# Designs tried in a protein design run: designed miniproteins, single chains, continued (3). Part 106

Each design is a single chain, and the fold is of that chain. pLDDT is the mean over its residues in the fold that is shown.

## One batch from the design tools (miniprotein)

Design m11910
Fold by ESMFold2-Fast:
Structure m11910 (fold): chain A 62 residues (1-62)
Amino acid sequence: SRVLEEAVLWAKAYGSYFAGNYDKAIEAFRELAEKGSPELSKQAKEWVKLVEEEKAKAEALA
């Protein structure tokens, strides 16, 4: 079901983000933005921006 697919993508995105795997997190949030409900799509797009900014900060400090 769409709800289960959304939940799986959300869990994958969060898990990747907290593991520090920003590329996988961005990929999962982008997929959620494409396939999710309008509200969830909006939230996922905001998360993509946030994760990209965190990745850029991490790269700048390396």
Scores: mean pLDDT 83

Design m11911
Fold by ESMFold2-Fast:
Structure m11911 (fold): chain A 73 residues (1-73)
Amino acid sequence: MRERLEREVEASLYVMAATIAEKQKDYEKAAEYYEKAAELLEGEEKKELLLKAAEMAEKAGDLEKAKELKEKA
């Protein structure tokens, strides 16, 4: 399952980038990185990352994107 391992590694890198952006208060980038990580994963992990992305989008002032992300979770 090489493709699955590659997706899990890539998702981990996006989560790291998202947490760095969140700490820098770059909420727009944090939302984008959490959303990209969620696209690479399935199930509960995907839902958790979509909710994190929605939270970051709300902090960035993008309420429409936050709503869309919550509906996908």
Scores: mean pLDDT 81

Design m11912
Fold by ESMFold2-Fast:
Structure m11912 (fold): chain A 54 residues (1-54)
Amino acid sequence: EASESLKKEKLELEIEIGMLRIQLALTDDPEELAKLEKEIAELEKRLAEVKAKL
């Protein structure tokens, strides 16, 4: 079912975002920080789309 797949995708996205936020907190390089922030923003956008469908 699509709704079941969306629930799993939501959990996966939340885990990935959490992992990247930890990476962000441990990173001192401004270029790497910018890359991580961009990736987190893209994942959060997808998470919002998934939540809207649930």
Scores: mean pLDDT 83

Design m11913
Fold by ESMFold2-Fast:
Structure m11913 (fold): chain A 56 residues (1-56)
Amino acid sequence: MKYKLTKEAVLDIDGKVVLKPGDILEILPDGSGIAKGIRIAPAVAKAIVHEAAEEI
């Protein structure tokens, strides 16, 4: 499934890995996410989908 970010999402403590509105998050069959070549843990991907993204 693919989702478009509607809000900014910070993925790391140092703020180096940030998804911005308009970025695409793809949810993989195992529930993990990938965006901009970065693998996102399933729990974090679910939180982003719920709060900061819409399905496309």
Scores: mean pLDDT 77

Design m11914
Fold by ESMFold2-Fast:
Structure m11914 (fold): chain A 74 residues (1-74)
Amino acid sequence: MAVASLKLDDDHILQLVLAESREEAREFVKKHKVISTSAESLDELREGDVVVLENEEDDEYKGKKITAIFLLLD
């Protein structure tokens, strides 16, 4: 998995998530608190699905809102 990040403002990040599989995309979502999504199911993420997350990872974006757009490479 690869992630490209763009800062929208001090509290909001846009991420393009390049996942090798739907399971890898699902595991990415599991690590975060989901606020909202355009997907019908988080277990069945498709290319172009948008998930809005609160980042719970202990990194530079901790506590920030992330708008994630999924791109599948397989």
Scores: mean pLDDT 73

Design m11915
Fold by ESMFold2-Fast:
Structure m11915 (fold): chain A 73 residues (1-73)
Amino acid sequence: SEEEKFKKEAKEQIEEALERLSKKTDEETNEEIKKLTEETLKKIETASIEEVKKLVEEWLEKVNEILEKELAK
């Protein structure tokens, strides 16, 4: 289905971003991002396409907030 394809692509993009971030951030930051990512991926499983788009945007915003905290340390 189109929804399954979209969700798969969204999950793959998030997982790829997480892998890249894990190489650039400290252990504490990685754990926080990983926890956020796991919650987001779970929500994507039951979400509509429009909800998935919002979840991805929210995930990116929250990841950016976490990264800003790391830079402020």
Scores: mean pLDDT 81

Design m11916
Fold by ESMFold2-Fast:
Formats: sequence, structure tokens, C-alpha cells
Structure m11916 (fold): chain A 71 residues (1-71)
Amino acid sequence: PSEEEFEAEVRLALAYIWLAIAKLSGDNETAAEAEKLVDRAEQAFKEGNYEEAIRLSDEAIEVVRKAAEEK
């Protein structure tokens, strides 16, 4: 794979891990928001839009991280 494809794949994988953390924490609203972003990132990745996949994955991670910091 290209470097961009590999980076997108790694970022998407990290976004899934953070989504799992949100689900385990019982924060259903944060989990739902992150899941929508992860779904969009996966769609972008499947379409070969690696920049968009990275951006959406990073946004999903930030949503979960920020919610955790507010507790």
C-alpha cells in the first residue's frame, strides 16, 4: 500500500479503538457521535480518499478524548 493508505488505515484503526473506549465507558452520546465519524472515515477509505479518512478518524478520536477530559 501507499504511505497515505497505510497512514489512513492506522488512523482508522485508532479511531475504532477510541470508539470502543467510549462504548465501554457507557457514554452513549459520545459513542454515537464517534461511530458516525468512523463510518464516514471508513467510507472515505473505501473510496480511496485517504486524506478525508485521516481527517474524519482524527475527529472521532478528538470527540472521545475531549469527552473523557470533561469528566
Scores: mean pLDDT 83

Design m11917
Fold by ESMFold2-Fast:
Structure m11917 (fold): chain A 84 residues (1-84)
Amino acid sequence: MEARRAAEEAREAARAGDGRGAARGAVDAANAAGREGTREGAEAAVEAARAAIEAGRVSGREGAQGAAAAGMAAAGAQFDAGAG
Protein backbone atom coordinates (compact mmCIF):
# COMPACT_ATOMS: atom_id res chain seq x y z
CA MET A 1 0.00 0.00 0.00
CA GLU A 2 1.33 3.42 -0.97
CA ALA A 3 -0.23 5.05 2.09
CA ARG A 4 1.52 2.62 4.45
CA ARG A 5 4.87 3.16 2.74
CA ALA A 6 4.54 6.93 3.05
CA ALA A 7 3.44 6.56 6.68
CA GLU A 8 6.50 4.41 7.44
CA GLU A 9 8.76 7.06 5.88
CA ALA A 10 7.01 9.76 7.93
CA ARG A 11 7.49 7.81 11.17
CA GLU A 12 11.15 7.15 10.40
CA ALA A 13 11.73 10.86 9.67
CA ALA A 14 10.02 11.76 12.96
CA ARG A 15 12.25 9.31 14.88
CA ALA A 16 15.31 10.90 13.24
CA GLY A 17 14.15 14.36 14.38
CA ASP A 18 13.23 15.46 10.85
CA GLY A 19 9.86 17.08 11.47
CA ARG A 20 9.65 18.57 7.97
CA GLY A 21 10.30 15.17 6.41
CA ALA A 22 7.67 13.66 8.72
CA ALA A 23 5.13 16.32 7.64
CA ARG A 24 5.85 15.65 3.95
CA GLY A 25 5.47 11.92 4.50
CA ALA A 26 2.16 12.51 6.28
CA VAL A 27 0.86 14.57 3.33
CA ASP A 28 2.03 11.85 0.91
CA ALA A 29 0.29 9.19 3.03
CA ALA A 30 -2.96 11.21 3.06
CA ASN A 31 -2.87 11.65 -0.73
CA ALA A 32 -2.19 7.93 -1.23
CA ALA A 33 -5.01 7.02 1.20
CA GLY A 34 -7.40 9.21 -0.78
CA ARG A 35 -6.47 7.41 -4.01
CA GLU A 36 -6.72 3.93 -2.40
CA GLY A 37 -10.03 4.61 -0.63
CA THR A 38 -9.36 1.97 2.04
CA ARG A 39 -9.80 2.18 5.80
CA GLU A 40 -6.29 0.77 6.35
CA GLY A 41 -4.81 3.43 4.07
CA ALA A 42 -6.72 6.17 5.89
CA GLU A 43 -5.57 4.87 9.29
CA ALA A 44 -1.95 4.77 8.08
CA ALA A 45 -2.29 8.41 6.98
CA VAL A 46 -3.68 9.36 10.42
CA GLU A 47 -0.74 7.63 12.14
CA ALA A 48 1.71 9.47 9.88
CA ALA A 49 0.04 12.80 10.72
CA ARG A 50 0.28 12.02 14.45
CA ALA A 51 3.99 11.20 14.09
CA ALA A 52 4.63 14.51 12.32
CA ILE A 53 2.77 16.48 15.03
CA GLU A 54 4.53 14.54 17.80
CA ALA A 55 7.96 15.37 16.35
CA GLY A 56 7.21 19.03 17.16
CA ARG A 57 9.37 20.18 14.27
CA VAL A 58 6.78 20.73 11.54
CA SER A 59 6.19 24.24 10.20
CA GLY A 60 2.66 24.07 11.61
CA ARG A 61 0.97 24.57 8.24
CA GLU A 62 2.41 21.38 6.72
CA GLY A 63 1.53 19.34 9.81
CA ALA A 64 -1.98 20.78 9.90
CA GLN A 65 -2.48 20.07 6.19
CA GLY A 66 -1.34 16.48 6.67
CA ALA A 67 -3.63 15.95 9.65
CA ALA A 68 -6.62 17.52 7.87
CA ALA A 69 -6.09 15.46 4.71
CA ALA A 70 -5.63 12.28 6.78
CA GLY A 71 -8.79 13.04 8.75
CA MET A 72 -10.80 13.55 5.56
CA ALA A 73 -9.47 10.30 4.06
CA ALA A 74 -10.24 8.39 7.27
CA ALA A 75 -13.78 9.82 7.46
CA GLY A 76 -14.42 8.93 3.81
CA ALA A 77 -13.13 5.38 4.22
CA GLN A 78 -15.19 4.83 7.38
CA PHE A 79 -18.32 6.28 5.75
CA ASP A 80 -17.94 3.94 2.76
CA ALA A 81 -17.31 0.94 5.04
CA GLY A 82 -20.29 1.73 7.29
CA ALA A 83 -22.81 3.06 4.74
CA GLY A 84 -21.81 1.22 1.55
Scores: mean pLDDT 66

Design m11918
Fold by ESMFold2-Fast:
Parts: sequence; C-alpha cells; structure tokens
Structure m11918 (fold): chain A 101 residues (1-101)
Amino acid sequence: DEAKRQEEGDAAMLRTILEATRRQIRALDRLREEGRDLDEFVRRLEESFENSRKLMEEKGTPAQIRALELAERAVRAHIAGDRASAEAHLAELEAIVAENA
C-alpha cells in the first residue's frame, strides 16, 4: 500500500528533523562552552534551512513543512540566547513527531 509507505516515510522524516534539531542545539552549546566562533556553523545552518525549505515546498507534507519551521525557529531562538522560545518551539516539534508516530 503506497499510502502506508508514505505514512512510514513521513514519520521517519519527522523523526529525522527532530533528531537533527537536537544535534544542532547540542553542537551550538558545545561551541559556546569551548569559546569558539559560531559564525561558520550558523552560516551552514542557514544554508541547510534554505535548502530544506525549498525541498519541503516542492515535496513536503504539511506536517514536514510545519516541523521544519519549528526546527528553524528553535535553532534560531537558541542562537539568539532565547531559551524559553527555543524550548517552546522544540516542544511543539516533539508533539508533531509524537502525533505522527
């Protein structure tokens, strides 16, 4: 059934977005702890988000598009030092992944 394969693929993509977001946040924390420059890491994140948005606009499900928006917002808030907003966006992303599990 193509619909079941699509649902399984969508769930896997949502989980991938969540895990990638968690890794990016941990990497930012590590770089800050080490006193390293964030500019190159942030530039690469921005390029990655732009490419992911273009892909999701063409091929993404509504859930995948929303998950990517929340992932980007969480990471950007974390870069800005807005922990409360970052945690809120991450929680919404986790909820979308759980709903599509």
Scores: mean pLDDT 81

Design m11919
Fold by ESMFold2-Fast:
Structure m11919 (fold): chain A 148 residues (1-148)
Amino acid sequence: KKKEAVKKFMEAASELFREIAEAARGDYETLQKHLEKAREKLKEMGKLIAEDPEGVRKALTQALNEAIERAEKEGDKKAAFVARQILEEMTRLADAFAEGTKDPAVAEKALDEFIESLRVLASSEGIRDAVIKTAELMAEEFEKLAKE
């Protein structure tokens, strides 16, 4: 296991979620373009996941659980819901990338499903602000872990 791979993954995840927050502030067409860029970036990050799947999964779970707790303490049930959904999808994606070394189609399908989940969440009327808030909270928690 490479602790450096986990750190690089958390740094990239922080940057990715800051980009997602900015994309969600734009119109739907802008969001779609940024989600395609996020797909490419996540595919590159998949190599870091493959180097230490357990380390990435633990750090990912820690950052997302902290984001969920922060949203819940603020009474923002929509942001907490979005954070839980992203935790589930990102955990599934990390597991699929670990298995993708044996079957690339598993990783590709999981990546497509993750991007579609983000599109659905960001396109839902009345929850766009929750998506932005959740992405910002996730970026902050990933940045904290990367500095350890």
Scores: mean pLDDT 77

Design m11920
Fold by ESMFold2-Fast:
Structure m11920 (fold): chain A 83 residues (1-83)
Amino acid sequence: ATEEEIEEGVREIAIAVANLAVSKHPNSAETWLQAGEIYAKIGDYELARDYYEKALALDPTNERARANLRETYRKLGDEAAAA
């Protein structure tokens, strides 16, 4: 396996874990937050944003989700939403 094949394998596992977690616990803000963090780690900031927004819809007081969403907006180039 090349380093690129290993990186792609980690991405596939990360996506599978995120999708399985939210499928098992769809009403848990913490689960959506953790799944969003997985997408952010693999560089999928658009999906990370969507998952953090879902976490905040379930728990609007979740400062970790809010902070991660703000950072995700910066990564996507939406500096106004990140401020």
Scores: mean pLDDT 78

Design m11921
Fold by ESMFold2-Fast:
Structure m11921 (fold): chain A 96 residues (1-96)
Amino acid sequence: SEKEKILKEIEELLEEIKELKKRAMELLKKASGEKALRVIGLLLRLIGLEFELELLKKKIEEGKISLEEAKEKLKKIKEELKEIKKELEELEKELE
């Protein structure tokens, strides 16, 4: 039950990251100079979180991580994703 709940949450976060990457790529078409570098920075951070979530999923499926440790890693990933989302929303407003 808890394992299935965590795996479902990972899949939901991976889908959110895919959507944020699409938004960042669209924003990059309108950005130049320092703002373009900030968008690229957000894209790299999103790619990093996607990699971390895929590794976490694999470790959970292979039984190589405790569910408690998995929940703590997932919490940190969610906090980072929330910050990325805020920065992306701010850049979208600046580039309207």
Scores: mean pLDDT 88

Design m11922
Fold by ESMFold2-Fast:
Structure m11922 (fold): chain A 59 residues (1-59)
Amino acid sequence: SIEKARKKLEERKKELEEKYKKGEISEKEYELELDSIEGLELMLEAIEKIEKEREEKKL
């Protein structure tokens, strides 16, 4: 489900921040991964809107 995917992305963001804080990843890697996660969040938002419209219209 989209809700599960959103929760997974939030957990990934937290894990990424912890890894960066511990020095396990570089600042460059942190920024690239964070940007990727934010892109996925925007994609999920778009898909959710499309699914809602599709369900309402029963297309």
Scores: mean pLDDT 79

Design m11923
Fold by ESMFold2-Fast:
Structure m11923 (fold): chain A 58 residues (1-58)
Amino acid sequence: LTDDEIEVVELVAQKARELGLTPQEAARLTNISLEALEKGGLEHAKRVLDEEAARLRA
């Protein structure tokens, strides 16, 4: 894992704990955020993570 991938995974774990995500929701959030990292870099991944996390609890 790259440093950016580690940061994204740690941010997902923090969101999962804060929002009480199920393992399935946390896995989905991880996959979406890592895909966003590959396509648009770290700041894009952070934005996508926040947007998707908000959607899961809307």
Scores: mean pLDDT 83

Design m11924
Fold by ESMFold2-Fast:
Structure m11924 (fold): chain A 93 residues (1-93)
Amino acid sequence: SEIEAETLLALLEIYVAILKIDKERNVKMSKEEAERIGKRIIDLAKQIKELNPSPELLKQAAEIVRDAADILKELGAPDSVVEELRKTAEELA
């Protein structure tokens, strides 16, 4: 459903907005917390793909997931999580 995919996209946007704010405010994040957030973003992105939304929505989701990967890398997420985020973004586009 396109509406369900749009709702999940909005949740991805909220997660990434929070990560950007935390980075700007120099909020300390544990490696475990960064991994947990990264895995949640991956899960949301996979759910979006399974809904077979428009190519435009998939492209938007891919861009958001790439942004999340870059931010989480700076916040100390494990390389395995960062690489899975990047792979997930490529699979969306």
Scores: mean pLDDT 84

Design m11925
Fold by ESMFold2-Fast:
Structure m11925 (fold): chain A 100 residues (1-100)
Amino acid sequence: SKAEEALRKGKEYLLQGKYDEAIKWFEEAIKIDPNNAEAWLYLGAAYLNKGDFEKAIEYFEKAIKVATGELKRKALIMLADAYRALGDTEKAEKYIEEVK
């Protein structure tokens, strides 16, 4: 689909460390399919890599709302990592306990 193509391009830029280009493509994927949990997850990952932990948290929370299974587990782990990076150890521990 067009959303899958945008997601693929975003992943390619993310792998290259081109975070701003990756973000643009993940935002396109989300505009086409707001329920694309993987696009929300990678949008969070791109912001996490840029050191924008507050935006990373926002997008990981969106990923968790639409994700199921392994994708939800991965989003919870990355959300915990983002809270730990902000120094919020209590929230980091809370989210890691939700991982199964």
Scores: mean pLDDT 89

Design m11926
Fold by ESMFold2-Fast:
Structure m11926 (fold): chain A 58 residues (1-58)
Amino acid sequence: LQQQAQQLFQQAQRLDDAAKQSKDIGDEKGVKSLSADKAQQYSQQLLQQGQQLQQQGQ
C-alpha cells in the first residue's frame, strides 16, 4: 500500500518535470499549453491519491 503511494508521488514529480521541460523547449509546438494545465491537474490528483493510500496503508 505505501509502495503504491510512492509510485504516485514519483509520477507527480515526473509531470512537474515535464511541465518545466515544455517551458524550456520554447513552447513553439504548443506543447506547453496542454502540458502545463494537464500536468498540474494530474499532479494534484496523484498527490491526493497517494495520501489516501498512505493513510489506508497504515
Scores: mean pLDDT 63

Design m11927
Fold by ESMFold2-Fast:
Order: structure tokens, then sequence, then C-alpha cells
Structure m11927 (fold): chain A 76 residues (1-76)
């Protein structure tokens, strides 16, 4: 139960960070958006290592976050 709840919280946190990063990018705060996406990627990799995210879920999240970061970096 505790580990399952922790996994859900981590997933929700990463998704929220992604949403906030998209909002920042839409406002023109590109550097702040990139920093937040980098932190989200770091968290996804960390919690994958801790077993709180499945390999498949972590790989998907990291791929999506890296793709989004790349799109924002292209605007700098």
Amino acid sequence: MERELEGEIVRAMILMMRAIAKLLASRGDLEAAIELLEEAIRLAEEYRRKGLLSEEEAERLIRELREEKREIEEKL
C-alpha cells in the first residue's frame, strides 16, 4: 500500500511538473520550463531506480519529457 501510494504520488508530481513547464513555455518563460523538465526527468530516473515507477512507465515519461524539452530548446 505505502509503495503503491508513493508511486502514484511520484507519477502525479512528474505530470504536474510537465503541465507547469508547458504553461511556462506558453508564457515565454522558456528557460524556467527547461529547468522544470530537467528536474522532472531526474525524478523519473531516480524513482525508476527505486522501483516506484515501472521501467515501461518511466521510459515513456522520460521520452515524453525529453521530447518536450527539445521542442522548447529549439525556440531559444
Scores: mean pLDDT 83

Design m11928
Fold by ESMFold2-Fast:
Structure m11928 (fold): chain A 55 residues (1-55)
Amino acid sequence: SPLTVTTEVGPRDLSPALPAIAEALRQGAIEELDLSGGTEADQEAARALAREAEA
């Protein structure tokens, strides 16, 4: 299932999980990351993770 964050979660709160999330995205365990209802900073963090998964 896609990882979805619908609350205000800043990049700092995602920071400890970023390596695990990026690895899961690369392996296809998480098909997409959706930060619906998050702040602009949360959306920027999601885009950064997606770009890393593409590389």
Scores: mean pLDDT 54

Design m11929
Fold by ESMFold2-Fast:
Structure m11929 (fold): chain A 91 residues (1-91)
Amino acid sequence: GVEVAEEAIESAERALEAMKKGDITTAIGQALRLIGLELDAEKKVSEKDLELVKKVIDYARKAVMYALKGDFEKAEEYIKKAKELLEKIKE
């Protein structure tokens, strides 16, 4: 089950798009969604996958933080890192 990690990446991408449009309220909403996804990972992901899923969520959270700071280049770098790690987790 990589669905939580996929949703975390989607939240980071939506936050970045919102910030590029000047919509800080939507970006904050996506940051709050990431907190919920971290809590879901603790409850729904197996111990074997949990560490890797948490790493994807950590990269997604860093992407959102950089997007909120206006550093879109770093935000895109962390989204890329999250996606690359997710592809390694998938069968």
Scores: mean pLDDT 81

Design m11930
Fold by ESMFold2-Fast:
Formats: sequence, C-alpha cells, structure tokens
Structure m11930 (fold): chain A 55 residues (1-55)
Amino acid sequence: SALDEEGRRLGARYVAGEISSAELAEEARQLAKRHGASDDEAGAAVTLGVIEASR
C-alpha cells in the first residue's frame, strides 16, 4: 500500500542520516493520520524500512 511504501521510505531516510529519531517519530505519526491508519501500522512500515535499509 502507499502507507507501507512511504513508511519504508521514511525508515530508509532515517538510516541514511537524513532525519533525526524525533523527526522520524513525528513523520510516522503524520503518515498514520494521512492514510487513516493506526500509529502501530505506520510504525511497522517504518520499522521494516529501517531493517531493509540496514542490510
């Protein structure tokens, strides 16, 4: 989904050092609101992006 793709991109940007952990948390919250999803769902997509970018 678009939420999953955007969340993964946010996680990758965090790993790349483009955004801080505080910015990541706020962007993930806004992502959840934008897509009508839970914070847990957005957080899961972001976490997957972090894991994939860290390989």
Scores: mean pLDDT 83

Design m11931
Fold by ESMFold2-Fast:
Structure m11931 (fold): chain A 57 residues (1-57)
Amino acid sequence: EEEKKKKEENKKKLKLWEEILKILDSKSDEEAVKIFTEIAKTYKADSDLEEILNKLK
């Protein structure tokens, strides 16, 4: 079941990335850069994409 959980988490991450991309398409270039920077910081700090998505709302 651990293997199934990992696959589910990967699908969830892909869906979160799709949501983030949709948000970026609606933002100005400057806002998009700010969002991208936040994502990069979160990924290097061992956080998850869900936290980033919540900050964008």
Scores: mean pLDDT 67

Design m11932
Fold by ESMFold2-Fast:
Structure m11932 (fold): chain A 72 residues (1-72)
Amino acid sequence: SMEDERLREEIEYLIESLLNSKAFQDLKTREDALAYLRRVLIDLLEQSRKEGREVATQRLERYLAILEELEG
């Protein structure tokens, strides 16, 4: 879908931004950036579920699904 394409573009932009950031010097590869984003999204998803935030939970689950596709 167009929404999934947009989410992929957002994730690709985040990967590029992380790898080019001086604040994240320990992230050296695409795999490092994907692993970092996965950890952040999982933590946010767990917090969202704990707080009962259904809309946020659904959005975070969509991000995770697309991230898992990109991890291949």
Scores: mean pLDDT 84

Design m11933
Fold by ESMFold2-Fast:
Structure m11933 (fold): chain A 71 residues (1-71)
Amino acid sequence: MIKIKIVVDESAPEELQKKAREYSEKITTKENLIKAVKDILEWLGYPEEEIESALKILQDRIDGKKIKKKK
């Protein structure tokens, strides 16, 4: 059970704002959130390696894991 809002600046492209709104409404599970973030990053043209790195950080935050840098 995860409650997450994806918010983008109003200066962002309209397509990105629309996707963020749709995903905010539909994200009820960790898996849906991860898929949404991956889709958005792929749409923005990020390479697979960067996407996997970002998803790992996201998963760690969702799971409440403490990273060495934390604070």
Scores: mean pLDDT 64

Design m11934
Fold by ESMFold2-Fast:
Structure m11934 (fold): chain A 68 residues (1-68)
Amino acid sequence: MKVSEKVRELAELAERHPEAASGLAPKFYDEVLRIRRRAGLEGKSPEIVEDELVKVYEKFIEELRALA
C-alpha cells in the first residue's frame, strides 16, 4: 500500500517530465528487477520487498524532480 502511493507520485511526475522519465526508466526497471530477483532467491517477506521498492521509488522521484 505504501508502494502504490509512490507509484502514483512517480507516474504523475513522469507525465509532467516525459523526456527525463524516459532517460531514467532503464535504470529504474533494472533496480526493480534486481530487488524482485533477490527477494525470490533469498525468500524475503512481502513486507521487506515493499519497503525496498518504496526506497527505489523515492530515489527516482527525487532524481526526476531534480531534472525538472
Scores: mean pLDDT 78

Design m11935
Fold by ESMFold2-Fast:
Structure m11935 (fold): chain A 52 residues (1-52)
Amino acid sequence: SMNEVVLDMLQIALNVEKELAKRRPDMRAELDARIAEIQRQIAELQREIAAQ
């Protein structure tokens, strides 16, 4: 489904942000916030997929 494609893309984005966080301790707070937001979107979309 479309939601499964979006979920896969969000997983890729999450991995990219986590990798960036390893190299940018000066941006830790901003990167942690972005990681948390992506994780929230993943959880919401997983619930939507389960409801299909």
Scores: mean pLDDT 83

Design m11938
Fold by ESMFold2-Fast:
Parts: structure tokens; C-alpha cells; sequence
Structure m11938 (fold): chain A 86 residues (1-86)
């Protein structure tokens, strides 16, 4: 199993969170700020966990600011998206 954790930037965080929570593979959604949502997705592989986060972002109309995936079997963590402004 793999777990992907992402921070999504949206114009309406509450609406984005509601839409993201309906996506298969999404197991946790939290409104962190007025324009920022934290999403956790699980899948059998890292690629499927990442795909669930991307589907959630698309459904929410949100931008992925940060995405980290961890493989629960190997313990390996990888940063997939890091769009920190300078």
C-alpha cells in the first residue's frame, strides 16, 4: 500500500474539499486555510495513490502545490510535486 499526501490550492477551500472527498482513493480531506486543502489518498501502488490525488485536484479545480508519496512496504518517501514560490 502507498499513501500520498498533498496540499491543494483552490479559490474556495471548503468547496474544493467537498469535491475532493468524493474521489475514489481519497481517505482524508482537511481545510487548512481559506484557499488551502490537505488531501490524503491511498492505493495499492505509489502511482495509484498519486493518480487519486491528481483526480481529486482535477475534480476540485485546484492546483497541487505539494505532493509526497510513501510506500508502506519499503518505507520509501518521494516528493513528486514541490511548487514552493521563491
Amino acid sequence: MAVATAFLEAEDAEEAAAKASKVPGVVEVEVVGPDLVRVVARGPTPEEAIAAVRAAAEAAGARIRHLVVRDEETGEGTVVVNTEAP
Scores: mean pLDDT 79

Design m11939
Fold by ESMFold2-Fast:
Structure m11939 (fold): chain A 70 residues (1-70)
Amino acid sequence: MKDQAKQQINQISDDATQQVRDGTKDEGNAVVAKAGKQIVDIATQAGLSDDEITALLQQMGQRVGQAVAS
């Protein structure tokens, strides 16, 4: 179900953003890489398109970027 997958992806993005904000910049790179892999795996299994997966990864990247900039 796409809705459940999107909910899991949002949770992963929120968790990654929080870890990047609370952690060091070096640890943030590893957290983002791990979260991105989990998002791709979940979205692919849920049948999301490559465009949808790319949009979700960009959304996570924007959230993380804003958290690091703050």
Scores: mean pLDDT 76

Design m11940
Fold by ESMFold2-Fast:
Structure m11940 (fold): chain A 79 residues (1-79)
Amino acid sequence: SAEEEAERLAREGEELVERGMEAFAEGRYEEAAELFRRAAELYDRAASLSEDPERVRELVLKATAARILAVGAEVEGEL
């Protein structure tokens, strides 16, 4: 179902955020930025499949947070 697909995508997004955080902590900023961007894409896709307005809002906020993390990693990688 679309709801099961949304939850699978959200879980994959969460895993990518965790991997991105680990990469960032190890100074792998380019890898971290890519992982965070991929996580944001998965959260956006999960939101598009959800019909629960509260869940959509949560997923959109998670996607936004992941994009902010990606920008932060990109900036660190340029320093």
Scores: mean pLDDT 90

Design m11941
Fold by ESMFold2-Fast:
Structure m11941 (fold): chain A 70 residues (1-70)
Amino acid sequence: SKEEEAKKLIEEGKKAFEEGNYQKAIDYYEEAIRLDPENAEAWLNLGKSLLAQGNTKEAQEYFNKAAKLL
């Protein structure tokens, strides 16, 4: 299902984040959101990855998206 595919992408994104590859993490989380746009975890982790890159304003927008889905 799309939800299962999104979940796998979120796990790959988390692995990329742990490796310090924030752009790769962002790419995985954006694909997860494309498959399952109501997945709050994907939006939250996208925000965390942007925050790690110093993109505080963009991170806040995605944290707000995650909060609305909870």
Scores: mean pLDDT 89

Design m11942
Fold by ESMFold2-Fast:
Structure m11942 (fold): chain A 78 residues (1-78)
Amino acid sequence: SFSRVVEANKYVVEKSIEDEKLAKEAVEALDKVEKGVEEGKEEEAAKEAEPVLKKAEEALKKNEEKSKEAFKEYLESL
């Protein structure tokens, strides 16, 4: 389910990105992408979210260990 993918990404972002402002913006961007997919505006939503999500991806790559821990915690909570 796409909603589960969005949920997992939000959890990893919130737990792994130490910049709380970037983490919040990334969560909001993921919410916009999910809503855009539901409304049939996926391409537009993805383009608007891309700059924030790219920064979030770079932050996650800089701390892969923390990102892996957050993903494991999410899976254990299921």
Scores: mean pLDDT 76

Design m11943
Fold by ESMFold2-Fast:
Structure m11943 (fold): chain A 67 residues (1-67)
Amino acid sequence: GVTAPAPQPMTLDQAEAEAKKLAAQGDELGKQALELLKKARENDRGEGSTYYSQGIKLIYEAKAKKA
């Protein structure tokens, strides 16, 4: 079955979906994460870019802020 483990790495598509969801809820960190993930997508490195890493970090910070 699907496990609900500790924080796991997201794909670029999953991260963009999460950031978009947070941004739609008015979360500023989610909006910033979405912008960074769009830059990561435009970059040939995608998930290997610093934009991806920064976007993921902001998503986790937004989730922690709500907890």
Scores: mean pLDDT 73

Design m11944
Fold by ESMFold2-Fast:
Structure m11944 (fold): chain A 82 residues (1-82)
Amino acid sequence: MLEEKFKEALGKALEYAKKGEEAREKGDYEKAIEHYEKAKEYLEKAKEYAKELGSEAQVEAMEKGIKELEKLIEEEKKKLEE
């Protein structure tokens, strides 16, 4: 159950990250931000499940992914201001 929740959260995070990248490629910065924020939300959930599972490597992987999404969100926000 908990492992399934981790996999589902991770899967949704990857799905939204891909949608965000597709929106970014099309110049739809608002949609890119929305999708990256959803991806980040799911990575945060996946990180919580990884902690409960005792997987240090997975926790670190989720933390890295969250930081990358935060950078992408800030870059897209700058595009909206330009």
Scores: mean pLDDT 85

Design m11945
Fold by ESMFold2-Fast:
Structure m11945 (fold): chain A 83 residues (1-83)
Amino acid sequence: DKELKEHFEEALESTRKDLEEARKLAEETKSKEELEALLEGLERGLEELEKLKSSVPEEYHPKLDELKKELEELKKEIEKKLE
């Protein structure tokens, strides 16, 4: 399905862009409040990826799992900064 594939790739690209922006902000910010807001954004992103995974064929799951791992790794980095 061309439409499903295009929507899936668009969703992945959007999420990767958000991840890159979050990573940059996490590196640049000295604000605890900004780091906490980034954590909330990453948690929402993880929920959206899980919802998307439930809605797409298993063939797409590896790419979603890879992206989920990247979000979880960034989340851990930010959590460590808040400790």
Scores: mean pLDDT 79

Design m11946
Fold by ESMFold2-Fast:
Structure m11946 (fold): chain A 57 residues (1-57)
Amino acid sequence: IELSEEGREALERLSREMAEAQGLPIDPSDSVLELHRRAAAALLELPLEVVEEIVNS
């Protein structure tokens, strides 16, 4: 995953697609960040709380 702006957008899209594949709730007005955290946790096989700690630190 690239650190460019385009790469970050691609990661966001992939995270959303992964969340949808896992059956996570998808709301049009829901925060993509919340969806991103859950998808990232699943992709990395990490607890959601660990992902949140990294993102929020």
Scores: mean pLDDT 59

Design m11947
Fold by ESMFold2-Fast:
Structure m11947 (fold): chain A 60 residues (1-60)
Amino acid sequence: MVEKALEEAEKLAESSKDPEVRKKALEEIEIARELAKDPSKQVAAAILAVGTIIDIELES
C-alpha cells in the first residue's frame, strides 16, 4: 500500500507547475522512501506520502 501512495505523490509532484510546491513535495517523498526501508515504519511512511499528496493538492 505504501508503494502506491509514494508513486501517486511522485506523479503529482512531477506534474506540479509551481517550482516551490514541487521541491517541497520531492523532499517529503525522499523522507517517506527512507522510512519505507524500515518494515516497522511502513505506517509512518504511508502517512507522510499521503500528507505530501494533500499538500500538493492544497497548493494547486
Scores: mean pLDDT 77

